# Designed miniproteins, single chains, continued (2): the designs that were tried, part 12

Each design is a single chain, and the fold is of that chain. pLDDT is the mean over its residues in the fold that is shown.

## One batch from the design tools (miniprotein)

Design m4382
Fold by ESMFold2-Fast:
Structure m4382 (fold): chain A 93 residues (1-93)
Amino acid sequence: MSLAQMQAIAARAAALASRVPGVAAVDVAVDPQNRTITLTVTLDPGLTDAQRRAIAARLAALISRLPGVDAVRVRLTTRDGRPVVVVTVRLAD
């Protein structure tokens, strides 16, 4: 997969994530050496734990269906006191 194809998948993943209700911000990083994309998805404050888990699951489901995506992992964490979903995307060869 070319760098341009990785960047296209990253842009599409970020656009999908940004449209999910409860998402406040999306930051995206491409690692061409490891063929991974990392999305740092900042969630709205005041969400319940169940709502945060539902958003994480929805992000995984949406991104895993993109062409060129081999695997998706999601991790719920906190950054600067705000709930964050870290989405790690493994790309196909």
Scores: mean pLDDT 86

Design m4383
Fold by ESMFold2-Fast:
Structure m4383 (fold): chain A 58 residues (1-58)
Amino acid sequence: MTLRDYILEYARSQGLNPSEAFLDSFLALAQLDPNAEASSLPEERLRALAEAFVSLAK
């Protein structure tokens, strides 16, 4: 599962439907590859990124 897939799935679980382009821009600012494997990040960091994105996407 990619970072993009994980964060989009989390956002959808929170009732949001953000664009992939918006997420890719967010990840680019964090210097993260949206196509990178989500499991390459610690679970705590992965969750924090998803929560930060959801907060911004509201």
Scores: mean pLDDT 82

Design m4384
Fold by ESMFold2-Fast:
Structure m4384 (fold): chain A 83 residues (1-83)
Amino acid sequence: MEELIREEVELLARRGGWSEEEKERILETILKEGKNPQEEKELRASIRAYEEVRELGLDRPDLSEEQEAQVREIEERALAEEE
């Protein structure tokens, strides 16, 4: 579980351009305490979105405009699921 969360956050950080400090801070928050609810919710939504992006083979840099729009829709849908 912890390693899967770390891998998902690593992939999201590469895709989203997070700093190393931000990435490690978010990882520690998720794994230890979850004390920042907004960051945790956004990260969970992103992780769920990234699973679907991977299943569709869209976790690559050379996407077409149509594929980029599809990824954006997946991300927006996942964010809408947060509470």
Scores: mean pLDDT 68

Design m4385
Fold by ESMFold2-Fast:
Structure m4385 (fold): chain A 100 residues (1-100)
Amino acid sequence: SLEEAVEKIRDEILELGRKIDEAYNQGKSVEEIKKIAKEGIDRIVKLAEEAFPDSPLAQRIREIAEETKKKLDKAKSKEEVYNIVQEALREIQRLVDEAL
């Protein structure tokens, strides 16, 4: 159902946010945190595309993911990576919430 699909995407957003926060606090390297972020964002895109194939919502989430990965590639500090990911997750969550 639409509701189940939205909940699954929300759960993945929360899980990625939690993994990034944990990695940051555990002193993981910038490159390790970037890898976690990129893998999690790609999982969110896949879930959105499977739930809402060929939709404006899935397309916008993919666009946010691509822009976020470009920002992550240029990020030089753990703080920059953290802030980039949190902003991306907040934007994706807003779009998913508006789809209800």
Scores: mean pLDDT 87

Design m4386
Fold by ESMFold2-Fast:
Formats: structure tokens, C-alpha cells, sequence
Structure m4386 (fold): chain A 86 residues (1-86)
């Protein structure tokens, strides 16, 4: 159903936001462990994920293009987190 798909999509978005937020906390504690490009990426990722969340709350939907962006952000955020969670 649309409602179930919307719920799953929103859960993916919220998971991505949580992981990006945790990564930002790690950058604040250990800024020397991250490049300037990585810090800029995390800042931009958080801003974009929040924009997607605001759009989803307003429209009730996350577009396929926005989901692809969430997945791409999640892949890189997860890779960066794995440097500390291994």
C-alpha cells in the first residue's frame, strides 16, 4: 500500500538523518580525523536530508529522486562511520 511504502521511505530518511547527525557529533569531538571536504559533505548532507524531510512532511511523499539522494548520502555516511565503528 502507499501508506506502507511512505512509512518505509520515511524510516529510511530518518535512519539517514540519525547516522549523519552521529557523524557530525564525531566530527565535533575529533575534527582532525576528517578532511575539510568530508566535513563539508556532512554539513551539506544534513541540510539536504532536512530539506527532504520538510518536503516529505508537507507533501506526504518522498520522490524517487529524493530517495536516490538519501541512499547515496547513506552509503557515504556509513563508510565514514565505519572508520570509527570497526
Amino acid sequence: SDEMQQTKDFMRLMAALTEAWLLERMIEKRPEAFSEEEKAFVRDALARLEEIRENALKTGKITDAELAEVDAITARVTALLNRFLS
Scores: mean pLDDT 87

Design m4387
Fold by ESMFold2-Fast:
Structure m4387 (fold): chain A 81 residues (1-81)
Amino acid sequence: MSPQEIRDMFLKLSLEEQKEKLLELLRESHKAAGYSEEQIDKALERLEQQLEEMEKQLSEEEVKTYLAMLILTELQERKRA
């Protein structure tokens, strides 16, 4: 699939679904990098707080676009090697 097709698929998800998918991907990536479950949980909690702050300052559409880009970036990094 092209990067644009992946991005468009994630943009069709709700904001909550995009957050869940991003957190899932980041958990997998951090686990693969050798971080402990405790370290991963703290990092993801911090990210969730940052996303809540963004929602207060940006429109829902802007936040969804940003989340879709983060998900795409994470998927591309996994294929980089």
Scores: mean pLDDT 76

Design m4388
Fold by ESMFold2-Fast:
Structure m4388 (fold): chain A 97 residues (1-97)
Amino acid sequence: MSPLVKKTLSELDPERRKLAELLAEKLNIPLLPAAYIVEGAYMVEKDHVGFSHALEVVKNMTIHAYEEYAIKLLKAVYLEKLSVKEAIKKVFGIEVE
């Protein structure tokens, strides 16, 4: 099973949870889908997971309506080699340090 499947909101790293909260607020989506999107992006950045595999994992944890947000973020990390924080700022216009 993917590491993402084993993570709940209570098990998230505090920094990743903060990014998920910012994303949820900006996109007006629930926190849990936002957390899975952020975790998928970190799988690409930190674990060197390919775009297609990370997207498949996120799709299994979110509803179809949120796939476009996942696709945009994962592409920025995978193709443009941005950090998750830089990708969130560029793709969604969210101010992150």
Scores: mean pLDDT 75

Design m4389
Fold by ESMFold2-Fast:
Structure m4389 (fold): chain A 75 residues (1-75)
Amino acid sequence: AAEEALRLAREVSEALDKMRTGDPETQAEAAKRLEEVFPRFLALRGALSDDQLPKPVRTLLRMAEGGRAAAEALA
């Protein structure tokens, strides 16, 4: 499980990098890939410590948690 979680974390990191540095077409493809991979990564996240996650992936997770908390506060 840990090896698959690491592979998925790398794919998320690569998609985030392409979304940051790519042209609009590359960004759209990377966003679609992120939408496919991220739920699978979240299902296996517990197999990894935070220290094993790439910094962009940790940042995305914290932003997602903050967005959820904000949505709950506004509901």
Scores: mean pLDDT 72

Design m4390
Fold by ESMFold2-Fast:
Structure m4390 (fold): chain A 71 residues (1-71)
Amino acid sequence: MEVVELDLKGKTMEEAAKWAVEKGLTMNTDVPNDTIVKKAVVGPFTLEEAQAINPSIKMAPNDDVVVLTYE
């Protein structure tokens, strides 16, 4: 299975972004830093699938790009 769920559930957006940077992953999101992450996944996504989770995504993400769902 190509999609991997990351252990970021319950973290704030700020904590998740810091973790992603430390792991060499990319997060491109325009939500408040105190927003709680519900689910974080990386994998082969179409642009439409990524935008269904985060509408600010403008291009189909690479496998190292984190796609987030929020509480």
Scores: mean pLDDT 70

Design m4391
Fold by ESMFold2-Fast:
Structure m4391 (fold): chain A 87 residues (1-87)
Amino acid sequence: SKEYANKAKEYINEAGDEVANDKSVSEKDKNEINEKITEALEALDKGDYDKAIKYAKEAKELAEKAGNKKAAEYLEKAIEYAEKAKK
């Protein structure tokens, strides 16, 4: 569903904004998280929902490790919607 894919993109972008605005997250960690966010968004644009879920999960793990719980929560919502888009 395009609607669920768009919801997944919305939550991934919100996670990116949370990371960008978090002064406690290092630039190295921001770059690693943003790399996975970019890959997830590109996969969603191509309709590759399995790849989008993979990269969103990797971004979530990195956000949790960096201590940004809000970004991790948004990425979890993105994963849920990407899985719904696949069905």
Scores: mean pLDDT 89

Design m4392
Fold by ESMFold2-Fast:
Structure m4392 (fold): chain A 74 residues (1-74)
Amino acid sequence: MSLEEVRERAERMLARWREIAAALTDPAARQALLDVADEAERRIAGAKTVEELEEVMRESQRRALAIYTRAAHA
């Protein structure tokens, strides 16, 4: 898989999280998810290898899932 293909996949994932954030009714969960997306975007911009991009995506996905789980308890 090329670096460009992984970057495009990451960009689509970020767009999806921002769309999900807009649908969240809890303002704190919404902001937390936007913060995860913004941090991931910065890390993706600095990544030079496919392995670095995939690790950023994996960590960011884990953080996003934790926010969804926490929001479900609010």
Scores: mean pLDDT 80

Design m4393
Fold by ESMFold2-Fast:
Structure m4393 (fold): chain A 68 residues (1-68)
Amino acid sequence: SALQQLQKALELAKKAGETKAAELLEQAIKAYQAGDVERARELSAEAGELMSQDVLDQIKAAATAIDA
């Protein structure tokens, strides 16, 4: 679930052209897959700070659908 949320966030950030946020999300996914959940959370939070509100709203909607 959390990995699916990160993957969706990455796809949406890339589609929006949010290159720096996408780079951080790619690193967050790799950290999560390596078992470094804390680093993954830090990287995803930093990515969130760089993203536009429209992209954040899309990510929130996608996350809700995955966790329903």
Scores: mean pLDDT 79

Design m4394
Fold by ESMFold2-Fast:
Structure m4394 (fold): chain A 92 residues (1-92)
Amino acid sequence: SERARREAELRRLEREARERFESIPNEEARRAFYIAALLPQAEEAKKAGTLSQKSVEEIKKLEEFKKKAKKKEVLEALELGLRFAERVREIL
């Protein structure tokens, strides 16, 4: 019951994140959002000792976006992705 409820909440958040992703017209902004939104999955994999090379690369890309993102649109998308990451982390 509790596990099923959390999984349902995660699926709802995934749909919301996907819809938001599709609504972002700028390609660079969409990538920033996507990478930021993946952070909770990478953190859980790290705790479990199952952090994949792919997840390591996604974390590196996020740091790269933080350093290179000068456009307001990209920074706003990054912040939105981080907010989704926080919502997922609260459920996990």
Scores: mean pLDDT 69

Design m4395
Fold by ESMFold2-Fast:
Structure m4395 (fold): chain A 74 residues (1-74)
Amino acid sequence: SAEEKKRAQLEEIREDAETAIKKYPDNKEIVELAKKTLELAEEALKNNDFSQEKLGEITKAYVELLKELSKYEA
């Protein structure tokens, strides 16, 4: 279902955020962005909130995290 696909995507975003914290524990910007992304994804998963607004908020946080990571992986 569409909900199952959205849930799987949010779980992947959560895992990516956890991995970023483990990989760059001393990078304050990455850790802050990753924690924000993790909290938003965890909240959506807990509440089964797959609304366009909530997914947009999570996607925005995730993109900001990926942009910061690109400075160290480029």
Scores: mean pLDDT 85

Design m4396
Fold by ESMFold2-Fast:
Structure m4396 (fold): chain A 70 residues (1-70)
Amino acid sequence: SIEEEIKKLQEEVLELEKQTARLYAELQDAIANKAPKEVIQKLRDELAKKLDEVTEKQKRLFALREELKA
């Protein structure tokens, strides 16, 4: 059902937001401690991927919520 898909996507977004918060904190610490460029780049790449996943799931959530209202 649409409601079940919305619930699943909400749970996935919450988990991804928790992961992005952790990665962002790790990235900030790595920069502050002058970690190797490769480490900083890996963290940036991982963060970017997770942020893209959040954006796509939020777009799907918006579309499903609008469909449910109709």
Scores: mean pLDDT 87

Design m4397
Fold by ESMFold2-Fast:
Parts: structure tokens; sequence; C-alpha cells
Structure m4397 (fold): chain A 86 residues (1-86)
């Protein structure tokens, strides 16, 4: 049970980092936005992986296979979840 609590707490931290990166991406230049969205998507995927019992390596591969639009959608979803968690 304690392992689940630690994974949930780490997932919450990753979602908050995703939210911060998403806000930075919104204000960034086009080139820097792509980089920030990719980083945010990786953190969001890692958080989802931790909550569902997946591995961080699987999450990273999933994000690598995503298009920019799919990464942006994932980041928006994760950012909304992070806002509701507060």
Amino acid sequence: MEEIEKELEEAKRLFKETLRLAEEAKKASEEKREELVREAALKAAEAVGLMTGGTTEEAKKAVEEMSFEEREEMVETAAELAKKEE
C-alpha cells in the first residue's frame, strides 16, 4: 500500500511539472514551444504510467511515437487534471 501512495505522490508532482511546462509553452516561441510540449508530454505520460502500473520507459516510447498534435492534447489533458488536483 505504501508503494501506491509514493507512486501517486510522484505522479502528482509530474502533473504539476506538466502544468508549469504547459504554461511556459503558451508564452514561448514556436521552436521552444515544441520542446516544452515534448517535455511536458513525457512527464504526463510518466505520471499516467505510475498511476496505472506502467513503466517510465514505456511512457517515453509512447510519447516518442506521438505526433506533435497528440503530445499537445496529452499536455492539455494533464494540465487540466493538475488544476483540478489543487
Scores: mean pLDDT 75

Design m4398
Fold by ESMFold2-Fast:
Structure m4398 (fold): chain A 90 residues (1-90)
Amino acid sequence: DAEKNGAVRVLKELEEKVEEALRLLEEAYEKTGDPRFLEWGEEIKKKYEEFKNKLATPSSLTGEEAEKMKEELLKFIKEVEEEARRVLAE
């Protein structure tokens, strides 16, 4: 099933990005002591769990809604990773 295989691939790719972002945020928190890095990590976890839960009920989620949730999470990950990398480079 191409659509189901696509969803599994998307989840795996997103999980890998979440894991890397959480690692970078943890490193930034250890270096700076800034609680925002810890708070952003918790928000990423929350958004990822919400996305996974929505995908577990396929009859209630359109492809457009799934893509929007994915794009919003990826945008947030990118923004917090850029800040984490900035402080880690200093």
Scores: mean pLDDT 77

Design m4399
Fold by ESMFold2-Fast:
Structure m4399 (fold): chain A 67 residues (1-67)
Amino acid sequence: SPLAQVQAQLDAELDQRQRQVDEEIRRARADPSLSQHEQVMLEAQLSVQLLHLTVQRQATLRDLQRA
């Protein structure tokens, strides 16, 4: 179905974004110039990015199901 195809595409996008987030967190943890507070803030920012993408994915699937 068209919905299943779009879902697979969105899953691939989410997987790629997750890998990017994992790399950013790894880099932040390895950076000796960042304070503990700065590291926590960075992780929070990246978590918000993933949540936003998840919400967008859900909305897209909902629109397709309605149509």
Scores: mean pLDDT 79

Design m4400
Fold by ESMFold2-Fast:
Order: sequence, then C-alpha cells, then structure tokens
Structure m4400 (fold): chain A 86 residues (1-86)
Amino acid sequence: PTEEQLLYAQLAAAALYQLVKERFPDLPEIKKQQIAIKALNAAIEAGVSSLDEASEVAAEVAKKEGYPVEKEEVLRRTRELEEQMR
C-alpha cells in the first residue's frame, strides 16, 4: 500500500473505534479494539484510495462483527479526523 492508502485506512479505523465506543459503550474494550484492527487490516488489504472507500470497508467490518454503524457517519468522523491532522 502507498502512504496515502495507509493514512485513509488508519483514519477510517480510528473513526470506527470512536463510533463503536459511543454506540456500544458496554462492549468490552478488547472487542472495540479488535473491530478497529479488523477494519484497518481490511482497508489495507482492499487498497482503499479515498476516505469514502476506507469508510465503506470499515462500516462493512463493523456490520460483519455484529455492530452495524452507518457508512455516512464513519465517513463524517473520518473527514473530521483528517481535518484535525492538517
């Protein structure tokens, strides 16, 4: 993966982690971390080329794990994180 692809994957995984913490506060911390790590790895493997693609992959991972979140919400949080880094 390129540095840009890695950045998109990391931002989407971080955004998903924040959303899972907010939406599922009673979920054990290790499970929240596992979901975020799975999303990171899935986005890297998919070779995501945009924040939209990375957010879609992250949302799909959360759904597969049984903790669905809206792609649009993941994308919004991912964009907020990117803006904070600049």
Scores: mean pLDDT 85

Design m4401
Fold by ESMFold2-Fast:
Structure m4401 (fold): chain A 71 residues (1-71)
Amino acid sequence: MEEKEKKKEEARRQGYELARKLLEEGKSITEVMQALTDEATKILKETHDLELSRAYLEGGLEAIKEYLKKK
């Protein structure tokens, strides 16, 4: 149970870091969303865990939200 929460937190962190990196490189919001969706789909295919896939997307969306609020 606690192991699943840690894996979800790590997935959120990975999604957040990917989105931040792409935004810092000057990628558009659309390109960042496509990259996040592709990685989330890969996680789902490999793990069959919808919660991990969702956590990854949530992390990426949080990074996008922060980026838009700052500038």
Scores: mean pLDDT 82

Design m4402
Fold by ESMFold2-Fast:
Structure m4402 (fold): chain A 83 residues (1-83)
Amino acid sequence: SLLDTLQQLKDAIRQGDRDRALSLLDEASRQVTADTSLSPKDLAVLTVLLAAAYFGIKTNAPDADILAIVDQAVDRVNEVQAR
């Protein structure tokens, strides 16, 4: 699931495994674009958050900042699933 992929992404970031984190971001992006239950607004928000996480990893931003972005993505997915 997307939530499982995002949790694995958080684990990869905490472990400093940049290659795994980038691979999991690519997988999360594919899952977001394949999810027909997402509204255009939710799709746009999740796409921006995943892009921001990617930018954070590529620019060597602090792990805490990248994790905060991923947590926002998790919160949005949970909001969608609770509707």
Scores: mean pLDDT 86

Design m4403
Fold by ESMFold2-Fast:
Structure m4403 (fold): chain A 72 residues (1-72)
Amino acid sequence: SAAALAEQIARHRELVREFAREEAEKLGAGERYEELLLEAWEVALKAELGEISEEEAEERAERLEKEIEELL
């Protein structure tokens, strides 16, 4: 069901937040790096759910990758 899918997505999002926080802490990269990792996951999720095209997802991913490289 849609409700069960939404619940799974919410739980996975929490795990991604924890991962991003720990990764940012290990690298000393700060809150912006954590935000960028979460945004990258959200873009991948939207593409997987068909909410955006694969082309749009690639464009967004490239922008995020550039921001991450500039931050590190």
Scores: mean pLDDT 84

Design m4404
Fold by ESMFold2-Fast:
Structure m4404 (fold): chain A 90 residues (1-90)
Amino acid sequence: GAVEALEGIKRVAEEIAKATDPNRVASLLSAAGILATEAILQGADEELVRKIFELVSKAADAVLQGKTDEARHYAEEAVRLAEEGIRRLA
């Protein structure tokens, strides 16, 4: 359901922040896109999910640029918003 998709996005965001391989980052970003689409189709707030995906994308970009602190910050914000989305569905 939408909750499972948002929980998936949380895990992907956390893994992106820890990633060191560009191919791993690309795969995780693709997974986040699939999970974001699933969350929206299953009733999550579209605007909130789009904002979560924007933050995950920024985290991925920051990792690829070696900006570890920025990557962590964007990933943590994505996790926070995903948790907010999960609470809204409860």
Scores: mean pLDDT 89

Design m4405
Fold by ESMFold2-Fast:
Formats: C-alpha cells, sequence, structure tokens
Structure m4405 (fold): chain A 98 residues (1-98)
C-alpha cells in the first residue's frame, strides 16, 4: 500500500543518514545521540497515520537533534543535524510523490 511504502522508504533513509553521520563523527557521545534520535524518528514514522504527520514528526526529530547536539563539537553537531535535515527533506519528497 502507498502509505506503507512511504513509511518503509522514510525509515530506510533515516537509517542510512544516521549510519553515514555516525561513520563521519569523532565523538562516541555524538554517535549515540544521533542513533537515539534516529531510533525515535523511526518509531514516530511507524506510528504516523498521514504523510503530514510523518513530516511533522521529522521536524520534531530535527529539533530534538539540535537540542541534544548543542554540547557537541560544531563538526559533529553539524554532521548530526545535516543527517536529520536530509532525512526530513527525503520524507517530505516521498510524501509529495505518493
Amino acid sequence: KAIEEVKKKAQEVIREEAARGQAEMTSDKARAVLAEVAEQAIRDINEAKTGEEMIAKMEESLKLAAERMSEESPRDSGIGLGAMARARMATELLVAKA
């Protein structure tokens, strides 16, 4: 079904972006924060009932990432925020094309 496929693809993008970000990070703490934020985003996407809810949940996840990354180095926080921002944009495009 269209919504199930959008959810699967969004979750795949979140996992891929989080894995890539973690590989580029230097801090174990920053890696753990990105992993936790991505895990929560995957759960939120799975529970979303509409494409609009998926987009709203991704925006919430990006804000959470910004808050939790605030004490990390500018490089690691930038990597983490970049990963979540790309996942948010990909989710928006997937919803728009469905």
Scores: mean pLDDT 86

Design m4406
Fold by ESMFold2-Fast:
Structure m4406 (fold): chain A 75 residues (1-75)
Amino acid sequence: SQQLSQQLYQESQKMEELGKKYKKKGDKKAADLLYKASQVLRDAGQLAGQSSDPELAQQLKEGGLDIGREAKKKA
């Protein structure tokens, strides 16, 4: 799904920008977790664009969101 791929790439970019913000304020733990979320979402976006398996893409998206949520809790 091209629509899903684009959404996952956009969420990846948002997580990366949040990671940069937390790194700038000295919160390395939050930044690292947000960068991991960005990577997972980017990988999910790539798979969603190349594969017809939306279930795999959804699982990767959920993993990225969970990592981002944990980073925010620790910040």
Scores: mean pLDDT 76

Design m4407
Fold by ESMFold2-Fast:
Structure m4407 (fold): chain A 105 residues (1-105)
Amino acid sequence: SLEDELEELMAELSARVHDRDYEGALETARRLVELMKTASPELQLKAAQHMAVAGVETEAEAPELLDLALEALKTLSEELQQQVLDQLSTIDPEAAAKLEERLKE
């Protein structure tokens, strides 16, 4: 199902980032962005949260991943965008502030 595929891709993104497989992480992130478009708001939020964390963690090594996370976030409602930023701020408030500024660009 779409839900199962998104859950697997979110886990794969995290694993590839951990393994420093940035090319694989970018491939997984592009697939997530495509599938999110037809997903429920709940799944869109969850996928965007995973992409935001991955993007900020790998900004120095794979800046394209953060660009993909921002692209995904821009397709969400302002309410869902704020929920992603709120979650990220509990982990890394400086990264959340930086992402919020880039989201406005």
Scores: mean pLDDT 86

Design m4408
Fold by ESMFold2-Fast:
Structure m4408 (fold): chain A 75 residues (1-75)
Amino acid sequence: SLPELTPEQARALIKAIGEAVKEYAKKHNIKPEDLEATILKVEKLSDTRYRVTLKIKNKVTGEEDIIEKEVEIPA
């Protein structure tokens, strides 16, 4: 389940996820618009740090990858 987040923390998490997807796109030479990201898991590590597990799907090829990203969110 998702941790209980304030609206500001939720927006910061969404922004960090978007940045992680863009970094993945750049690393693999894929257009960001061809990627679909699904949140599989969010783990609270501290009041300001979360671990996010994402499924990244390439909509053109149908290939899927699972990535983990640690994100910093304001307290």
Scores: mean pLDDT 80

Design m4409
Fold by ESMFold2-Fast:
Structure m4409 (fold): chain A 68 residues (1-68)
Amino acid sequence: TPLAARLEAAIAELPSLSLEEQQARLAELVNAVSAAAPSLSPEELAEVHGLLDRLLARLAEAEARAAA
């Protein structure tokens, strides 16, 4: 499965996951991005980094909501 599609799916699934599941999913995807990075074009790498930034922002929002 293309890495960008996995990141987009994770962003969509986050609201349905527990906070611990969201954190585990993020760790998995960060590792997958790191492993794939040498094989990606500069354009693919930029897209994947943008999606990771969005995933991180969504997790931060979920953590803030859970703490409230």
Scores: mean pLDDT 80

Design m4410
Fold by ESMFold2-Fast:
Formats: sequence, C-alpha cells, structure tokens
Structure m4410 (fold): chain A 91 residues (1-91)
Amino acid sequence: KMEEFIEELKKALENGAPEIYELVEKVRKEEPELLDEMEKEVEKSSTEESKEMRKSLEERLATVEKEDEVHILLRDLLIALSYLLIQEKKE
C-alpha cells in the first residue's frame, strides 16, 4: 500500500501530470492514516535539505492566493514528496 503509493507518486512526478494532486487528495480521503505515517517519518528524518525545501515551497505558496482546501492538498503533497526522499535514502 505505502510502496504502491510511492511508486505512483514517482511516475506522476516524472510525467508532470496533474494526476499527482488527484492522487494525494484521494489518499487523504480514503487512507488518511498513510499521510499520518508519512508525516511522522518526515519529522523523524528531517534533514537540512528537507527543511530548506519546505521553507522555499511555503514562501512560493504565499505568493499565490489559496483556499484552505488547496493549502491542505499542498501540505499533503509536500509530506508525500519528503517521505519519498527519505525512502530513497533508505534504499
């Protein structure tokens, strides 16, 4: 399940498809516990790079007017991407 999501996320990123947002949003609705697990791992494995990346993205997002729902989606996407980076480090 988690590995399956990671692989789908990788493919979406490589293709640059808007499906990436749909994928993350669906996981939040149907399997929110996966996002919770990812967040826990991200916090546990925080690195300088991850911290800089989060700050940069947060500043970028602040330049665009967003609704709460979109902010949640983008936060979830950031968590998923950070988790992917951590998994690649373990591999």
Scores: mean pLDDT 67

Design m4411
Fold by ESMFold2-Fast:
Structure m4411 (fold): chain A 62 residues (1-62)
Amino acid sequence: MELSEEAKELLEKHAKLQQSLGSSATAEDVIKGAEETMEMNNMSNEEVEEQAKGLLESAGVK
């Protein structure tokens, strides 16, 4: 399943935040995992974007 450019940008920001917390996962790994989860759970791009925004907002990222 193909993620929107907006979802990819949000996931890249999330991956960068995770790396700052000690994660070894790359932005590509996070995007691939999100695409697989989206396909398995039949999620929309809007749902992925909202989840990523929520995670970034709760972590204090603008």
Scores: mean pLDDT 72

Design m4412
Fold by ESMFold2-Fast:
Structure m4412 (fold): chain A 87 residues (1-87)
Amino acid sequence: AVEEVVELVRKAAEYARQGKFDEAIKWLEKAVELAREAGHDLIARDLESFLKLVKKYADEGNYEQAAEAAERARKSVIAGDELLRSL
């Protein structure tokens, strides 16, 4: 089930919106791990890409781009979950 991954990514995006990027990164890392353990390799790879962007932009002080990357991760996983539910 992708539902648990979606929930973790939603938490990450919420923390990123609050400017709490350390927490956002923590929850995204857990989402990547859970997706990989569940065999959702493509979802895990997409989340790893967004995680790298959040880390990069937060480290550079580009908080707007860091928050946007976390939001893109949320939208990507939700779209994947909705597609699976329609099959």
Scores: mean pLDDT 81

Design m4413
Fold by ESMFold2-Fast:
Structure m4413 (fold): chain A 72 residues (1-72)
Amino acid sequence: PLRTVSSSGQVPDGVPAGSVVKLIRDGEVIAKATADANGNFSLSASGLAPGEYVVEILDPNGNLVAKAPFTL
């Protein structure tokens, strides 16, 4: 069965505005969103295979600031 992700949230405290939130599977970026001035983002994708994904947050300079597993 295919899965849909529709997620909004806030980046962790201290993560700057303009940071990019990526949903990744097998090294492929499936979806991405940019954090606004208040740290809010909205990430959506559909037609996804069930299983393990990774969420990565990169600051505006391209430094990895957060990484977490995400299961569908």
Scores: mean pLDDT 77

Design m4414
Fold by ESMFold2-Fast:
Structure m4414 (fold): chain A 101 residues (1-101)
Amino acid sequence: SLSVSAEAPETVKRGEKAEVTVTVSGDQDVRYVSALLVKGEGLEGEVIGNSDGAPARAGETATLTIDVKDAEEGEYTVLAFAIDSAGNGAAGAGNKVKVEK
């Protein structure tokens, strides 16, 4: 089974980049990993930044960056997505991230 988790700094300043560490677990090599910041629950509300996708190996950690230059101040949640080489998809929620000045 494919699973994904993400970790980001608890605070990031507007105008900086948030570095997101994504960990993928599964039996297949991972074709694509991406992350984004969401204000509120799910994909409804303000979606800030989307990292460029990167390949990763199962059980490996990928570091992605999200530009928060145009983000509003407030509390966001990291969401991460992965697609393995067999076409299986997974999504996982990470920690809360406070965007501040």
Scores: mean pLDDT 72

Design m4415
Fold by ESMFold2-Fast:
Structure m4415 (fold): chain A 94 residues (1-94)
Amino acid sequence: DVAEELAAFLALPPEEQRAALARQWGAIELAERAIEAGELSDPEFRAQLAAARAELERLEARLLAAGLLSEEELEAARAEGRRRAAERWAELRA
């Protein structure tokens, strides 16, 4: 239930909300990097990844509209996610 998942997310302290967003963005960025590198060619996975990104973008829009997180906090979470994905990708390719 999307409403129950949203309620559970909103019950988290702000630092945990930002950490959860960073983890989700990191997972998406890592998967997109694997697709770009030719490591993943499954069209079903590609479609599911696009859907997951769209869901996360909708969540961010709702959090921003509700005043729960600022644009700066959302961008910081995205940046942290990208940083973690880059580090993880380097580890996997080492």
Scores: mean pLDDT 81

Design m4416
Fold by ESMFold2-Fast:
Structure m4416 (fold): chain A 70 residues (1-70)
Amino acid sequence: MEEYKKLGEEMLKDAEAFKKGDLEAGKRLLEKMKELEDDPEKAAEITKVLGAAKMAEMREAAEAAEKLFE
């Protein structure tokens, strides 16, 4: 539980930093989000800890990062 909370909070910080122009934070977020897409069970556990709204916010930031880095 604590492990998933910490991971989720780190991903949220990377999403916030990316929105402020930190491209490296966007790359880290994108890599972590791709790992979560390959592990839906882990994604569900993080969603339970952070909530669906925060997960959606991270997915939106990761999608923006993916489009920027392509």
Scores: mean pLDDT 78

